Designed miniproteins, single chains, continued (2). Designs and how they scored, part 103

Each design is a single chain, and the fold is of that chain. pLDDT is the mean over its residues in the fold that is shown.

## One batch from the design tools (miniprotein)

Design m7579
Fold by ESMFold2-Fast:
Structure m7579 (fold): chain A 83 residues (1-83)
Amino acid sequence: MEQIEELRKQAEEIDARIQEIKDLIDQGRYEEALKLARETLKRIRELRRKAREVGDEDLVRAAERAIPELERVIAYLEKKIAE
């Protein structure tokens, strides 16, 4: 189905963004990492919603695991920028 193929592509794009966030953190580019992390969190939440609509339970579970990890990264970055 067309929707499942789109969700797979979105998941791959999210994985690439998570790697970019890590690279930005390693470079000390915390403000850019925070902006990307916030945008990525919105995309993961949208992916979870769409995955639920199409019944992709594996993708729902993957998104539910990624959300708290990314929220922790955002909290870390907010603290670093405030210092």
Scores: mean pLDDT 84

Design m7580
Fold by ESMFold2-Fast:
Structure m7580 (fold): chain A 80 residues (1-80)
Amino acid sequence: SAAEQEAAGLAALAEDVRLLEREVAELLAQGRVEEAKELLLRAAESAERLAEALAEAMPRLAAALREVAEEYRRRAAELP
């Protein structure tokens, strides 16, 4: 069902966020600040585009994707 697909999408998003957090932390530990910023901004843009595409069919997943995109943009802006 669409609800089962949305639930699976939310679980996949949570895993993707965890993996991205790890990659960002590794880049920052290596002093690769610009690469960490670029990764966060690309991930934010991808999440926003996917949220827009899914807004009507999967509104909960779309909302979660928008929150993730906003958080990634915020974090990128706070990096030195």
Scores: mean pLDDT 89

Design m7581
Fold by ESMFold2-Fast:
Structure m7581 (fold): chain A 70 residues (1-70)
Amino acid sequence: SREELLELLEELMIGGSITVARHIIKNNGNLAVAQENIDEARALAERSKSPRRDELLEEIREVEKQLEAK
């Protein structure tokens, strides 16, 4: 359905931002850019009606903790 497609696209956008933030952290890149990506992922996830919302928020929290430890 259209709703299922929109949920999938939202999940992909959130997941993409998480992946970019993790990649930056792993490679000792620009932490400000990693923070921007994770902040965007959080904003999208908090507004999401995806059945994966809670899973995505847990992944976001993990990345946020990694950034706070630097």
Scores: mean pLDDT 86

Design m7582
Fold by ESMFold2-Fast:
Structure m7582 (fold): chain A 64 residues (1-64)
Amino acid sequence: AVLKKAAEELSKAPFASGPVDVTVENNKIVIRATSFTKEDLNIIAQVLKKYGLPLSVVRGIVLS
């Protein structure tokens, strides 16, 4: 439940890299984007902290 709420908030977050795809797969939050800026990583960290989740639950995938 908490992972799903964090993923939903991340999918609505104003990522500087543009549109992102956020899913929950194998108890991880998977974020697919064309790039990750330092600001995008900051947004991810802040949302995770709000929900008491460690950074290890996030997997970033850069689309080729």
Scores: mean pLDDT 81

Design m7583
Fold by ESMFold2-Fast:
Structure m7583 (fold): chain A 80 residues (1-80)
Amino acid sequence: MSEKEQKAFDALSEAIRAAVAEGNQEAADYFLKALTALLNGNYDEAIKNVEKAIEAAQRSGNTRAYDAAKKALEAVKELK
C-alpha cells in the first residue's frame, strides 16, 4: 500500500476497535464495509460507509468511535 493508503487503513482499523470497545456493532459493521471498499480502491464507497458509521456513533453517544471515525474520514478523503 502507499503511505496514504496505509494511514487510511490504520485509521479505519482503530475506528473498528473503538466501535467494538464501545459496543456499537452497527458502527463497527460500517467501518468494516469502508475498510473493504478501501482495499478494493473504491474510495467513494469507503467515504460513504465511514459517514454512516459516524452517524451510528453519534446516535449512541460513542465519543471514541466518533473521534476515530472523523480521523478515518479525513485519511480516506486524502486518497481522492
Scores: mean pLDDT 85

Design m7584
Fold by ESMFold2-Fast:
Structure m7584 (fold): chain A 75 residues (1-75)
Amino acid sequence: SLFDKLRQEAIEAAEAGDVDKLREIARKMIELFQPPEELRRLFERMVDAAAANAKTDPKGAVTLINAAFDLLKRY
């Protein structure tokens, strides 16, 4: 699915410390799936936390990305 493809790209961006790519994918997710505002805000906060930690803790960043995408999948 497109969701699973974007999730995989986000994981790869987080592992690479590619903050710009990670934020680009997050914007695409919001535009394509249009989650409710409350879920969008939480998703954005989790992606920002992953981006902040990607270079120092790539494993923690990947964990946050998986949690963020699982949040949107429940919608």
Scores: mean pLDDT 85

Design m7585
Fold by ESMFold2-Fast:
Structure m7585 (fold): chain A 101 residues (1-101)
Amino acid sequence: MTPEQLIEAARRLVELARERGLEAEMEEARRRLARIREEAAKRGLDADAEEKFIREITDEEEDRELLREGRVAAAALARAIAAGDEEVERRLRELAEELEG
């Protein structure tokens, strides 16, 4: 997968989460991810692994911000699926197939 494909995937995840009205779930996911990072750091785990990966993909701050939001959107969408949102599950499967070709 190229950097451009990863950035496009992040954009599509954010669009899907917003289209499904998951802004509140994204905010909750952002708070949960921050707590996971803090807990990982306290346990001596690499809490910066995701940020290092993002910095390797692109030097453009706008694209880095989109990749961070894509991670938040993915977490919110996963929670929606766990709550029984079959439409989100279907849309994510279709998106994965589209991005893989």
Scores: mean pLDDT 79

Design m7586
Fold by ESMFold2-Fast:
Structure m7586 (fold): chain A 91 residues (1-91)
Amino acid sequence: RERLEEMLRRAEEGLEALREELERRVREIARELGERAGLEPEVIERLAREAITLAEFYLLVALMAGLDLEEALEVALEVARRWIEEEVEKL
C-alpha cells in the first residue's frame, strides 16, 4: 500500500526533477553520434525525441527499482546511447 505509493511518488518526483537534464544529455548524445554518422539535423532531432521517450521510461523503471537519482539518470542515458547507436547503424 504505502510503500508502493511512496515508490510511485518518488519516481514521479525524480522524473520531474531530472526531465530537463535527461532531455539535454540525450540530445547531446544524439548530436554526437548523428554528426559522426553524417546524418541531417532533422534525422538527429527525430532520433533524439524517440531516445528521450525511451530514456524517460527507463529512468522511471530505475527509480522504481530503488536507484538514486544519479544512478537512475546514468542507466537511462546508457539505454538512450545504445538505442541511438543501433538506429544509426540501420541508416
Scores: mean pLDDT 84

Design m7587
Fold by ESMFold2-Fast:
Structure m7587 (fold): chain A 73 residues (1-73)
Amino acid sequence: APVRSTYYPVSLWRPGTTPAETGEIYREAGGDVERAIRLAMERDLGVAVAAPSPAEAEEIRRRMLEAEEERRR
């Protein structure tokens, strides 16, 4: 399998993840992408995780926005 980073929020990209579930995580984070990523990973892994770096958070945000855009198409 290709290498994947554990800092990516698996629950946000899991097949079958609904917009409602993604929205719940963002709502809890108050729109803060870094906090949303941390919450998603904690929910998926059941453990506390270190916050991603600003560069990593920007990349994750970009990918989440792309997924949201594709969902609307």
Scores: mean pLDDT 57

Design m7588
Fold by ESMFold2-Fast:
Order: structure tokens, then C-alpha cells, then sequence
Structure m7588 (fold): chain A 60 residues (1-60)
């Protein structure tokens, strides 16, 4: 839901960037899922998740 995206974006810059990337690709559901997975993980995994999202955006 849009409210969940906004709440996650407000709480974490990493989550916000992941959400924005997938939103620009037209997939809010994957963005929400990936942001939540990243926040459940270590900071190193969060950084990796963001790098993967950026790479996907650049490949499209």
C-alpha cells in the first residue's frame, strides 16, 4: 500500500532509495518487499540490496 511505502521511506534513506528505484520501474510491490527485506538484514546486506536495485534500474 502507498501508506506503507511512505512510512518506510520516512524511516530509512536506504529503504527510500530502494522504493524510489522500483517505483520508477513501475513495481511498487517489489520495492516494498525488497525494502522490508533489507531493513530486516545487517547494514552490509542493506548496502548490497541498494546496489542491486541501482544496477537493475540502470540495466532497464
Amino acid sequence: AAAELDALSARSPTAAEIIDIYRSLGDDETGLRMARRALESSPETQALALAVARAIARSL
Scores: mean pLDDT 73

Design m7589
Fold by ESMFold2-Fast:
Structure m7589 (fold): chain A 84 residues (1-84)
Amino acid sequence: SALLELADRTFGPRLEELEKELLANPSLSEEEREEIVLRALRELAEESGDEGLRELVEALEEALKLRDLPAEEAREKLAELAAR
């Protein structure tokens, strides 16, 4: 889809850079790593001005809020969010 291609072009290079930076700092908690990633993605989506990219980042933030849900319910919600 056009949105996924745009997301790959917009977020891909930064995610690869962040993966290397986060791997170099193993003392970061999983939550701290996710906050760093989400912040970067949000900034890129806002800078792009693309509504679809902003909605995709928002859906990812919603998916992360599902951590406290039972695994099966969390998977169903993640699939729903990914299908948007």
Scores: mean pLDDT 69

Design m7590
Fold by ESMFold2-Fast:
Structure m7590 (fold): chain A 71 residues (1-71)
Amino acid sequence: AVSAETLENYRIAAEYEVSSTEPVPEEKLEKVIALFEEGLADDPDNEAVRRALAKVYELNGRLEEAAKVRA
């Protein structure tokens, strides 16, 4: 299980990383996505996590997944 604090740190780190306009490496991308998805499973009302996850998907060309997360 991922703690809320660990997830928040990952969310912040991922958001800053994707703000650099470069795609997240695939190896790191799957780990980041898994952590955000686990956090959303624990707290589905967390809009900040949804936005960060959607941005990660967008920067890696997964536009349909990004749109689904934003909904």
Scores: mean pLDDT 66

Design m7591
Fold by ESMFold2-Fast:
Structure m7591 (fold): chain A 121 residues (1-121)
Amino acid sequence: MTAEEYFKLGEEAYKEKLYGLAADYYEKAIELDPNYAKAWANLALAYTERYYYTGSEEDLEKAKEAIKKALELDPNNLLAKAAKLYLEGVIVERETGDKEKAKELFEKAKKLFEEYEKKLA
């Protein structure tokens, strides 16, 4: 299997909300291509979703590391920038309960996700 094939399997798992399986496939894509910025960005999203449900500090740290790596590889990566804002929103909601601040961050992330999708067209 290629890095791109593992990446696509990760996207399919993510759509089914199988975030642990999605993370496993994105990690396999990264093992084959460590410079795959898009796989790092999607790995960050998978661990962010896991952190949202589990509250696991390990999932949080893995999400932060994946965002950092994606942005180091591609500083203008819209998906990585969106993932960073989405993670910040999840942290605010879980740690402070500030729903208004979390909503602001989620809306900023959503705009970047929409820009990313338009560039794929």
Scores: mean pLDDT 88

Design m7592
Fold by ESMFold2-Fast:
Structure m7592 (fold): chain A 63 residues (1-63)
Amino acid sequence: APADPAEIERALAALAKAKDPDRDLLVSAIGTVDPELAALIRAGRLDELPPELRARVEAILAR
């Protein structure tokens, strides 16, 4: 079932506040909430993410 978007945003916000978030931790945290979304992030298919989530994920992964 699709994850609650608020839980996904909370996970991303927590990781964005980390000094140096690990990409694997990002994928694992999102994977607990939405494994399909985590698979897209791991594959680099960020264009398939909602625009607001994509911006946050790209900011984290750009580190």
Scores: mean pLDDT 68

Design m7593
Fold by ESMFold2-Fast:
Structure m7593 (fold): chain A 95 residues (1-95)
Amino acid sequence: MTLLELREQQARKEARENFSPEIVKEFEEGLERLRKSKSPKEQVEVLRELERRVYKIALEQGYSEKEARLLALQAATLAALSVLSPQTVQRYLSS
């Protein structure tokens, strides 16, 4: 097991403790897409898609727009921090 695999496993545990099962599913699918992404640009696009998917689910679950946005950002940031280099995380957060 690599240090990257350990970080990903820890992020999955954190997601299960803090998010609904529906959001956890999107988070785990997002991590898979991040691992398959070929470039920093594609990685940022995957994170933006994860934000959109989590936001939609949160709204469907009765969260306010503000709460849904915060959940989306939290899920995408957790995914970025677990899989991506610090430089790519900075690009995502600055875009």
Scores: mean pLDDT 83

Design m7594
Fold by ESMFold2-Fast:
Structure m7594 (fold): chain A 101 residues (1-101)
Amino acid sequence: MSGKDIDAQIAALKKQLEEELSKPVIDYKKIAEIYAKLSMLYAQQGKFEEAKKYFELSIEYAKKANASELELKGIGLDFYSASHTSFDEELINYFKEKLKE
């Protein structure tokens, strides 16, 4: 995927996030899924500070949605798979440590 295509997907997800956050009743699970997708796209670009930030937000909102430990691990595995594409060992180790908490 080209950088331009990933940037377009990030912009679309950020717009969707703003729409979800503006609703009178917040869908925490949906917001967690959007943050997880954002973290994966940033990881694919090698922007690991943004990837870490959105990963932490995805875990935070998943917990607010009463996500199971299995669902939280699923988010971590998806991100780990995306981070392999960037070849960033530091980012991979960061997610392993966060999944222990």
Scores: mean pLDDT 71

Design m7595
Fold by ESMFold2-Fast:
Structure m7595 (fold): chain A 95 residues (1-95)
Amino acid sequence: SASEALDQAEAAFYAGNYDTAIKNADTVLNDPNATRALKLDALYLKLVSLVLSGKATKNQALGIGIDYLQKTYNLTEEEALAEVLPALAAIKDPK
């Protein structure tokens, strides 16, 4: 289930296993039955995991989050940015 996938993503994230965190977050994000709250939590974990694992810069992660929210919830770019920016603002871009 989406809730189980989110729990697995969180456990992997706190263990520093960012690849597993991303994989389980993607399961939640691709589940049409997942609630908005579960998808937002999964999105934040995915974006932070991408940055901390060096797979994406902070700006690339912002772009991924904005694109997802615009396509999934019809948010404007400004609304999507306001949603994802705070989660990434405190993270130093490793590249």
Scores: mean pLDDT 83

Design m7596
Fold by ESMFold2-Fast:
Structure m7596 (fold): chain A 79 residues (1-79)
Amino acid sequence: MSMRQKIIEETRKRADEEAQEVRNQALQDAIDRAQQIADTVGPEAGEAVLNQGEEDVRLLSAQSTTLAQSKVDEVEKKL
């Protein structure tokens, strides 16, 4: 494998890991919030909060994927 390919692959892995971590953290925050609402208001209210949080995570996931690709493209351009 060329040094160029290795750098691109490592950059993609790191960018993907960062994007995954952001998504995992947002999803965990949504779950925690939904659990608190379920415990205080009721399970139906908690489910509504979780559904909204999942939509927010979906949007964030798309944005994070675009950002990760931009980081890879920048490194590739410099090589």
Scores: mean pLDDT 78

Design m7597
Fold by ESMFold2-Fast:
Structure m7597 (fold): chain A 84 residues (1-84)
Amino acid sequence: KEVLEEQRRLALEEAEKNKDNPEKKKLADLSARILDAALAGDVEKAIRLGEELAKLAGKVLGASEEEQQQIVELVRRAAELAES
C-alpha cells in the first residue's frame, strides 16, 4: 500500500518533468492513473488503462504484441496484489 503510494508520487513527478514531450507525458500519465486505480481497488479500471498503455507502447515504442500482452498481465497482477 505505502509502496504504491510512493510509486504514484514518482509517476506524477515523471509526468511533470516530461510535460514538453507529449508521448512521454502520456505514458507517465497513464502509469499514474493505473496506480491510482490499483490503490482505489478498481482492478477493472487498472486493467483497461493498462490496455491503453500497451497500445500506446506499440505505436510509440514499437512494442510487439507479446510485449503488449506482458504489460497488461503485469498491470493485472499488480492491481490484484494491491486489492489483497
Scores: mean pLDDT 72

Design m7598
Fold by ESMFold2-Fast:
Structure m7598 (fold): chain A 91 residues (1-91)
Amino acid sequence: ELQERIERLEREIAEILAEGRSPENLERIRELVEEVARLHVELTPAEEREEARRRAEAGIRAVELERMRLEGAPLAELARFAGVSVASVRA
């Protein structure tokens, strides 16, 4: 039940983000993120901590890749960091 509620809230956040970034939308997202955070406090079994760690690592990697891209890193550099071929990064 709690996990299902979190999934519904996360879908709503994604839908609002798809509508665009505005002060109104960001305020709505903030309220939903706070609700998700409260529900996550109730759902912290050991299994989810490991999954959360993997997701956090993937998210950090994605943010770093985007930062490198914005800093003008060449495609070969980006491909090496992402662990994929240059063709995949170019697309």
Scores: mean pLDDT 62

Design m7599
Fold by ESMFold2-Fast:
Structure m7599 (fold): chain A 97 residues (1-97)
Amino acid sequence: SAEEQLQQVYELIREAEKLAEEGRVEEALELLDKALDIALKLYREGKISREQYKEVLERILEVLKKILEVAPKELILRVIGRILRVIGELLDLELEE
């Protein structure tokens, strides 16, 4: 169900935050990529509201900001790339009205 998939999205975000705290930054980014892909699909299929999708994007952005503070130098650009992707999705929501 959409509710179960949305719950899975938040579980992926929580696990990503935990992995980042353990220094497993690349694995954390992979889970956030997966969470974003599931949330985007749910939103595009009309299975979650704009407000629910925005809340997911904002939560992913908060975790990415935390990851940026602890990321090794060689991964900083990868974290920035994800931040820009999430900002792009948020801007797309504003343009859709």
Scores: mean pLDDT 88

Design m7600
Fold by ESMFold2-Fast:
Structure m7600 (fold): chain A 90 residues (1-90)
Amino acid sequence: TAEEGGRLGVEAARKLASQGGPENSARDAIAGAMLALTGAGPDNREKAYDFARRAGEAASEHAPSVEGQKAARTAGDNIAQAARDGAGGL
């Protein structure tokens, strides 16, 4: 399910960040989770927003550097906002 995909994306983001992987890998995990939830339809936008933010937080928590923490949070926030705005914004 889309919600299950969202949870798996958050777990993937956390695992990648914890392993010291590149920041773009965490971003890709967050993006994957967001696409799964956004594809579920407009009623799932709030869940999509929540999962994207949680994925960003999880990646940030385990990022090896301050720059990595900032990048993970920014990626999560941007994807969350895109989901709220209809997956692409204006």
Scores: mean pLDDT 66

Design m7601
Fold by ESMFold2-Fast:
Structure m7601 (fold): chain A 71 residues (1-71)
Amino acid sequence: SALEEAAVAQLRAVAEATLAFASTLPEEEARRLLREAAAAYRATAEYLRSQGLDRAAAEAEAIAEELEARA
């Protein structure tokens, strides 16, 4: 669906921007940002799943896992 495609694109764009910004920060600040972002993506995934946007929810969960791994 157009809504789900837009949601996936937005999730990816924000994640890329977050990672780029984190790369400019001191290690401790970067880790804090990535942990906070991961928590936000997990909450977003739960919301998207509740709306039946399963593909977008899966993308948000994958991003959360990647951000946690880098934190």
Scores: mean pLDDT 88

Design m7602
Fold by ESMFold2-Fast:
Structure m7602 (fold): chain A 55 residues (1-55)
Amino acid sequence: SDKELVETLAELAKTWAKYNNISFNSDKEAMELFLKNTKLPPGMEEAVKEALSHM
């Protein structure tokens, strides 16, 4: 469950970063940049924060 959450949100964040020409050096960095640079719905913001807590 937690691993699948991390993997799913990391893929979403990396796809977002590539589409927006944002460089990253790790899945964690991509997710931190996603959280910082997008206005996420509350549920998604909390999910990204939860996933980051497992990284």
Scores: mean pLDDT 82

Design m7603
Fold by ESMFold2-Fast:
Structure m7603 (fold): chain A 72 residues (1-72)
Amino acid sequence: MEERLEKLKRIARLKLENPELTGPEIAEKLGVSLETAVEAFNLIQEYLAENPERLPTLEELEEYIEKKFKER
Protein backbone atom coordinates (compact mmCIF):
# COMPACT_ATOMS: atom_id res chain seq x y z
CA MET A 1 0.00 0.00 0.00
CA GLU A 2 2.61 2.57 1.16
CA GLU A 3 4.93 1.65 -1.77
CA ARG A 4 2.16 2.34 -4.32
CA LEU A 5 1.35 5.73 -2.71
CA GLU A 6 5.05 6.72 -2.85
CA LYS A 7 5.22 5.71 -6.54
CA LEU A 8 2.15 7.86 -7.32
CA LYS A 9 3.75 10.84 -5.52
CA ARG A 10 7.05 10.34 -7.43
CA ILE A 11 5.20 10.24 -10.78
CA ALA A 12 3.27 13.42 -9.86
CA ARG A 13 6.51 15.19 -8.85
CA LEU A 14 8.32 14.25 -12.09
CA LYS A 15 5.30 15.31 -14.22
CA LEU A 16 4.99 18.66 -12.39
CA GLU A 17 8.75 19.33 -12.83
CA ASN A 18 8.68 18.08 -16.47
CA PRO A 19 5.17 18.74 -17.89
CA GLU A 20 6.30 17.65 -21.40
CA LEU A 21 6.89 14.02 -20.29
CA THR A 22 4.32 11.40 -21.36
CA GLY A 23 3.03 8.54 -19.20
CA PRO A 24 5.22 5.95 -20.96
CA GLU A 25 8.33 8.17 -20.59
CA ILE A 26 7.73 8.69 -16.85
CA ALA A 27 7.02 4.95 -16.37
CA GLU A 28 10.37 4.13 -18.05
CA LYS A 29 12.34 6.80 -16.13
CA LEU A 30 10.97 5.73 -12.70
CA GLY A 31 10.81 1.98 -13.41
CA VAL A 32 7.07 1.86 -12.66
CA SER A 33 4.29 0.20 -14.66
CA LEU A 34 2.43 2.21 -17.32
CA GLU A 35 -0.76 1.42 -15.34
CA THR A 36 0.67 3.22 -12.26
CA ALA A 37 1.75 6.22 -14.38
CA VAL A 38 -1.76 6.42 -15.94
CA GLU A 39 -3.31 6.24 -12.43
CA ALA A 40 -1.14 9.18 -11.26
CA PHE A 41 -1.98 11.17 -14.43
CA ASN A 42 -5.71 10.57 -13.86
CA LEU A 43 -5.35 11.91 -10.29
CA ILE A 44 -3.53 15.02 -11.62
CA GLN A 45 -6.33 15.56 -14.18
CA GLU A 46 -8.99 15.15 -11.43
CA TYR A 47 -7.19 17.80 -9.32
CA LEU A 48 -7.01 20.20 -12.31
CA ALA A 49 -10.72 19.64 -13.08
CA GLU A 50 -11.62 20.49 -9.44
CA ASN A 51 -9.10 23.41 -9.28
CA PRO A 52 -9.00 25.01 -12.79
CA GLU A 53 -7.87 28.45 -11.52
CA ARG A 54 -4.12 27.64 -11.24
CA LEU A 55 -1.42 24.97 -11.49
CA PRO A 56 -1.01 23.02 -8.20
CA THR A 57 2.13 23.07 -6.07
CA LEU A 58 3.84 19.70 -5.52
CA GLU A 59 2.60 19.71 -1.88
CA GLU A 60 -1.05 20.31 -2.93
CA LEU A 61 -0.83 17.55 -5.55
CA GLU A 62 0.77 15.05 -3.12
CA GLU A 63 -1.92 15.81 -0.47
CA TYR A 64 -4.64 15.22 -3.09
CA ILE A 65 -3.10 11.88 -4.13
CA GLU A 66 -2.83 10.78 -0.46
CA LYS A 67 -6.48 11.80 0.17
CA LYS A 68 -7.76 9.89 -2.90
CA PHE A 69 -5.63 6.85 -2.01
CA LYS A 70 -7.14 6.74 1.52
CA GLU A 71 -10.71 7.12 0.13
CA ARG A 72 -10.38 3.74 -1.64
Scores: mean pLDDT 77

Design m7604
Fold by ESMFold2-Fast:
Structure m7604 (fold): chain A 77 residues (1-77)
Amino acid sequence: VSAARKAVEGLVAARQAGNEFDEEVYLALLLIHYGIALSEKDYDTAIEIYRLAVEALPDDPIFREGLERAEKLKKEA
């Protein structure tokens, strides 16, 4: 969770600064942490990672869709 929060904060700062390289790095870190959580069936962690991203970047559909997917998988587990 703390690593995901730092990645969200870094992504927001990179987008505001127009730093495309840092934006890609922080986005990749978020996707990796989310993917690892899903592969481990740790749906609570996957939900929390993308909830933080949705709160910071509500207009980005990737995080909303990912959050809905993780919540659905948790119900099926």
Scores: mean pLDDT 80

Design m7605
Fold by ESMFold2-Fast:
Structure m7605 (fold): chain A 70 residues (1-70)
Amino acid sequence: SWLEEEKKEMAEEIEKDIERMEKDSRVPQELIEEMKELLEQVKKAKTEEELLEVAKKYHEVRIKVEDTLL
């Protein structure tokens, strides 16, 4: 199904971001924890609407990480 494929792709991207963030000492632990919470939300999403809300939060956390590294 589209939902299962999208969840898998998003989970893989978030997991890669977590690995990169954990290797960068400049990234606050709070942002790493936010990203880990988003990964759990992706796994629990049962509708396209729920997954879209997680995607929006993921985008916001990525912006916070970029702002921290500038």
Scores: mean pLDDT 85

Design m7606
Fold by ESMFold2-Fast:
Structure m7606 (fold): chain A 80 residues (1-80)
Amino acid sequence: GSKTVYVGNLPKDLSFEQFLGPFVRFGDIESIEVDLEKESAYITFATEESAKAAIENLNGYVLPGAKEPLKVSASTKADP
């Protein structure tokens, strides 16, 4: 399983705290890679269970102030 989740449809006008708030509720975050130009991020959790819970609860979630739902999925990015 993957500890890293892909987040698409990330609103570029939201604060970092508004974006991360929902995710930190599922567990400790080890790293974050944000691509504002692509309106996307990769979030690596400390546990696979946290990553899975974030996917199941936040995929399709509309952030406060956003018009489009988040796309949250398991990352297929293999570490070298």
Scores: mean pLDDT 76

Design m7607
Fold by ESMFold2-Fast:
Structure m7607 (fold): chain A 62 residues (1-62)
Amino acid sequence: MKLTVSLTDAPVSGEETRDSFRAAEEAVRAGQIQPTISLSVGEEAREIAEEGAKRIVEAAEK
């Protein structure tokens, strides 16, 4: 199944962005898979969000 990661701009910190993406990746690795994952991204954390989204998708494929 294709996993979709939806990113929404929000006034959250870079740490909050990192923690949200890490929690989502760990949930996917634990088999708690949803067809769509929605995550909030701080404006300064766009690069972290892009890397995190790739890791989540890769984790879902295995």
Scores: mean pLDDT 71

Design m7608
Fold by ESMFold2-Fast:
Structure m7608 (fold): chain A 62 residues (1-62)
Amino acid sequence: TKEEEIERKKAEGLALLEEGRKLLKEIGDGPFEKVARAIALTLDGIGLIYEAELEEEKLKAG
């Protein structure tokens, strides 16, 4: 279903973002640490917008 597809993409995207964020934090050493935080927050925000747009698009298709 449309809802199931949306949920799966959300989970996959969030999982990848979390993995990337953890790696950045592990690698971070002073100069890069704060940049990594800003990137993580930005990606989280984009993810939410992406989810909303996908949901709206699926609903309009119905």
Scores: mean pLDDT 66

Design m7609
Fold by ESMFold2-Fast:
Structure m7609 (fold): chain A 80 residues (1-80)
Amino acid sequence: SMEERRRRQVLAVAAVLALNPSTDVAELERQLREEGFSDEEIAEMKRLAASMTKEQAQQLLAELEQQLREERLRLALARS
């Protein structure tokens, strides 16, 4: 579960970077390091962002958002 959440975070950042070419990459890298991301994870985010099209990034982000909605719904139902 922790590894799955971390992988989703890496993918989400990669998709956001691919969709937002005006992003200050140096400032983002600083913030990601403060959040505890490794240099290897940050490098993978950048590689993934560079390798995907805008369409692929939009699809990935939508899929990740759907997964988060499903997780939130499951948690809400478990509390009922």
Scores: mean pLDDT 81

Design m7610
Fold by ESMFold2-Fast:
Structure m7610 (fold): chain A 82 residues (1-82)
Amino acid sequence: SMEEYVEIVMEILGVDRETAEKIVEYFLKHYRLLASQDPAEREKLVKEVSEIAGREVTYEELLEVDIALGVLELKEAVEKVM
């Protein structure tokens, strides 16, 4: 659920719920790009997320979010088909 994704983003990035909702929307649209090995794409994502968050986020924080969202997406996908 969106709310579960929002909570994870709030915990990892330390942002408010409204800000986290915008970041979750961004990650859902660009989730596969965030997992890209292209440094230029990742640097752009870091910059975009930092602007939304209103703070400087690190590449490591984005990796933690990506992993956490990926695990949640797998769980939700399993729950939707089962």
Scores: mean pLDDT 73

Design m7611
Fold by ESMFold2-Fast:
Structure m7611 (fold): chain A 82 residues (1-82)
Amino acid sequence: METREQVEREVEAVALKEKALLLLEKGEELEKVEEYIEELRRLGAEALVKEVEEEKKLWLELGGDREKFIEKRRERRRELAE
């Protein structure tokens, strides 16, 4: 069973993921996105690291086109809704 410390780390990891994704959507401070990925990795949140890295990869593939990045994220959110 998880300790209080494990629960606190999970909450922190989710917050870091949300901050990183927000920065990618804004197209600002991409250096901080890397810092948040490193912090997530240190917290052992490998699933969240993969999620943020996937979003970052998409952003790079789109050449930093913020509009297309937001559109592609919306498409993925729609695909999850049945």
Scores: mean pLDDT 73

Design m7612
Fold by ESMFold2-Fast:
Structure m7612 (fold): chain A 87 residues (1-87)
Amino acid sequence: ALSDAQKLSLLELMLREMARLWEETRDEAIVREAVAGMKATVAALLPPEQAAAVAAVLDEMLRRLREGEDPRAVADWAIARVREIIA
């Protein structure tokens, strides 16, 4: 089983890659597919309550990216929120 630190490191990598994918493509459909994949991964890795909280962060991250917020700033925000959920 993964430790909480290992789960956090994996989720941080995934969140930064989602922001990079948006920065490179600006394609909402591609990023929405990435979000769906991340939700499936967190459902497998986390207890249901934490998985639901992280899924909500992913939905808010996608909303902020669509509204034109800086992708790196959005990733940093999402990482901070996920750290609070897992800690």
Scores: mean pLDDT 85

Design m7613
Fold by ESMFold2-Fast:
Structure m7613 (fold): chain A 110 residues (1-110)
Amino acid sequence: SMERLREDMESSLSEEEVRELVRRAIEAEKKGDWGSATGYLLRASLAPREVLVRVLREIAEAGEATDFLLSLLANLEGDFDKGEAYLNKVAEKAGKLDLYQQLLAASRAL
């Protein structure tokens, strides 16, 4: 029952718990663990939108936000062009790493 878990978490998530989840998402992203990063952000998104926006703004103003979080914040604030620009930076970095791994695999096969 993911829906009941969602409802329970949504009713119990404090602003401080949202900050903790976002901080853990940043740490996971910096380690390249996108699965854990998206999981923490999904849990944080169970809070009211206004709480999540406030927490993301605080982190951005402190200079601690990643390009992925800046994309999320921009989209939540309705600035879709800015959100897409940040997301493209993330995608470019990820795509370059995948290409590098493919080139390494090819060179080892020779």
Scores: mean pLDDT 71

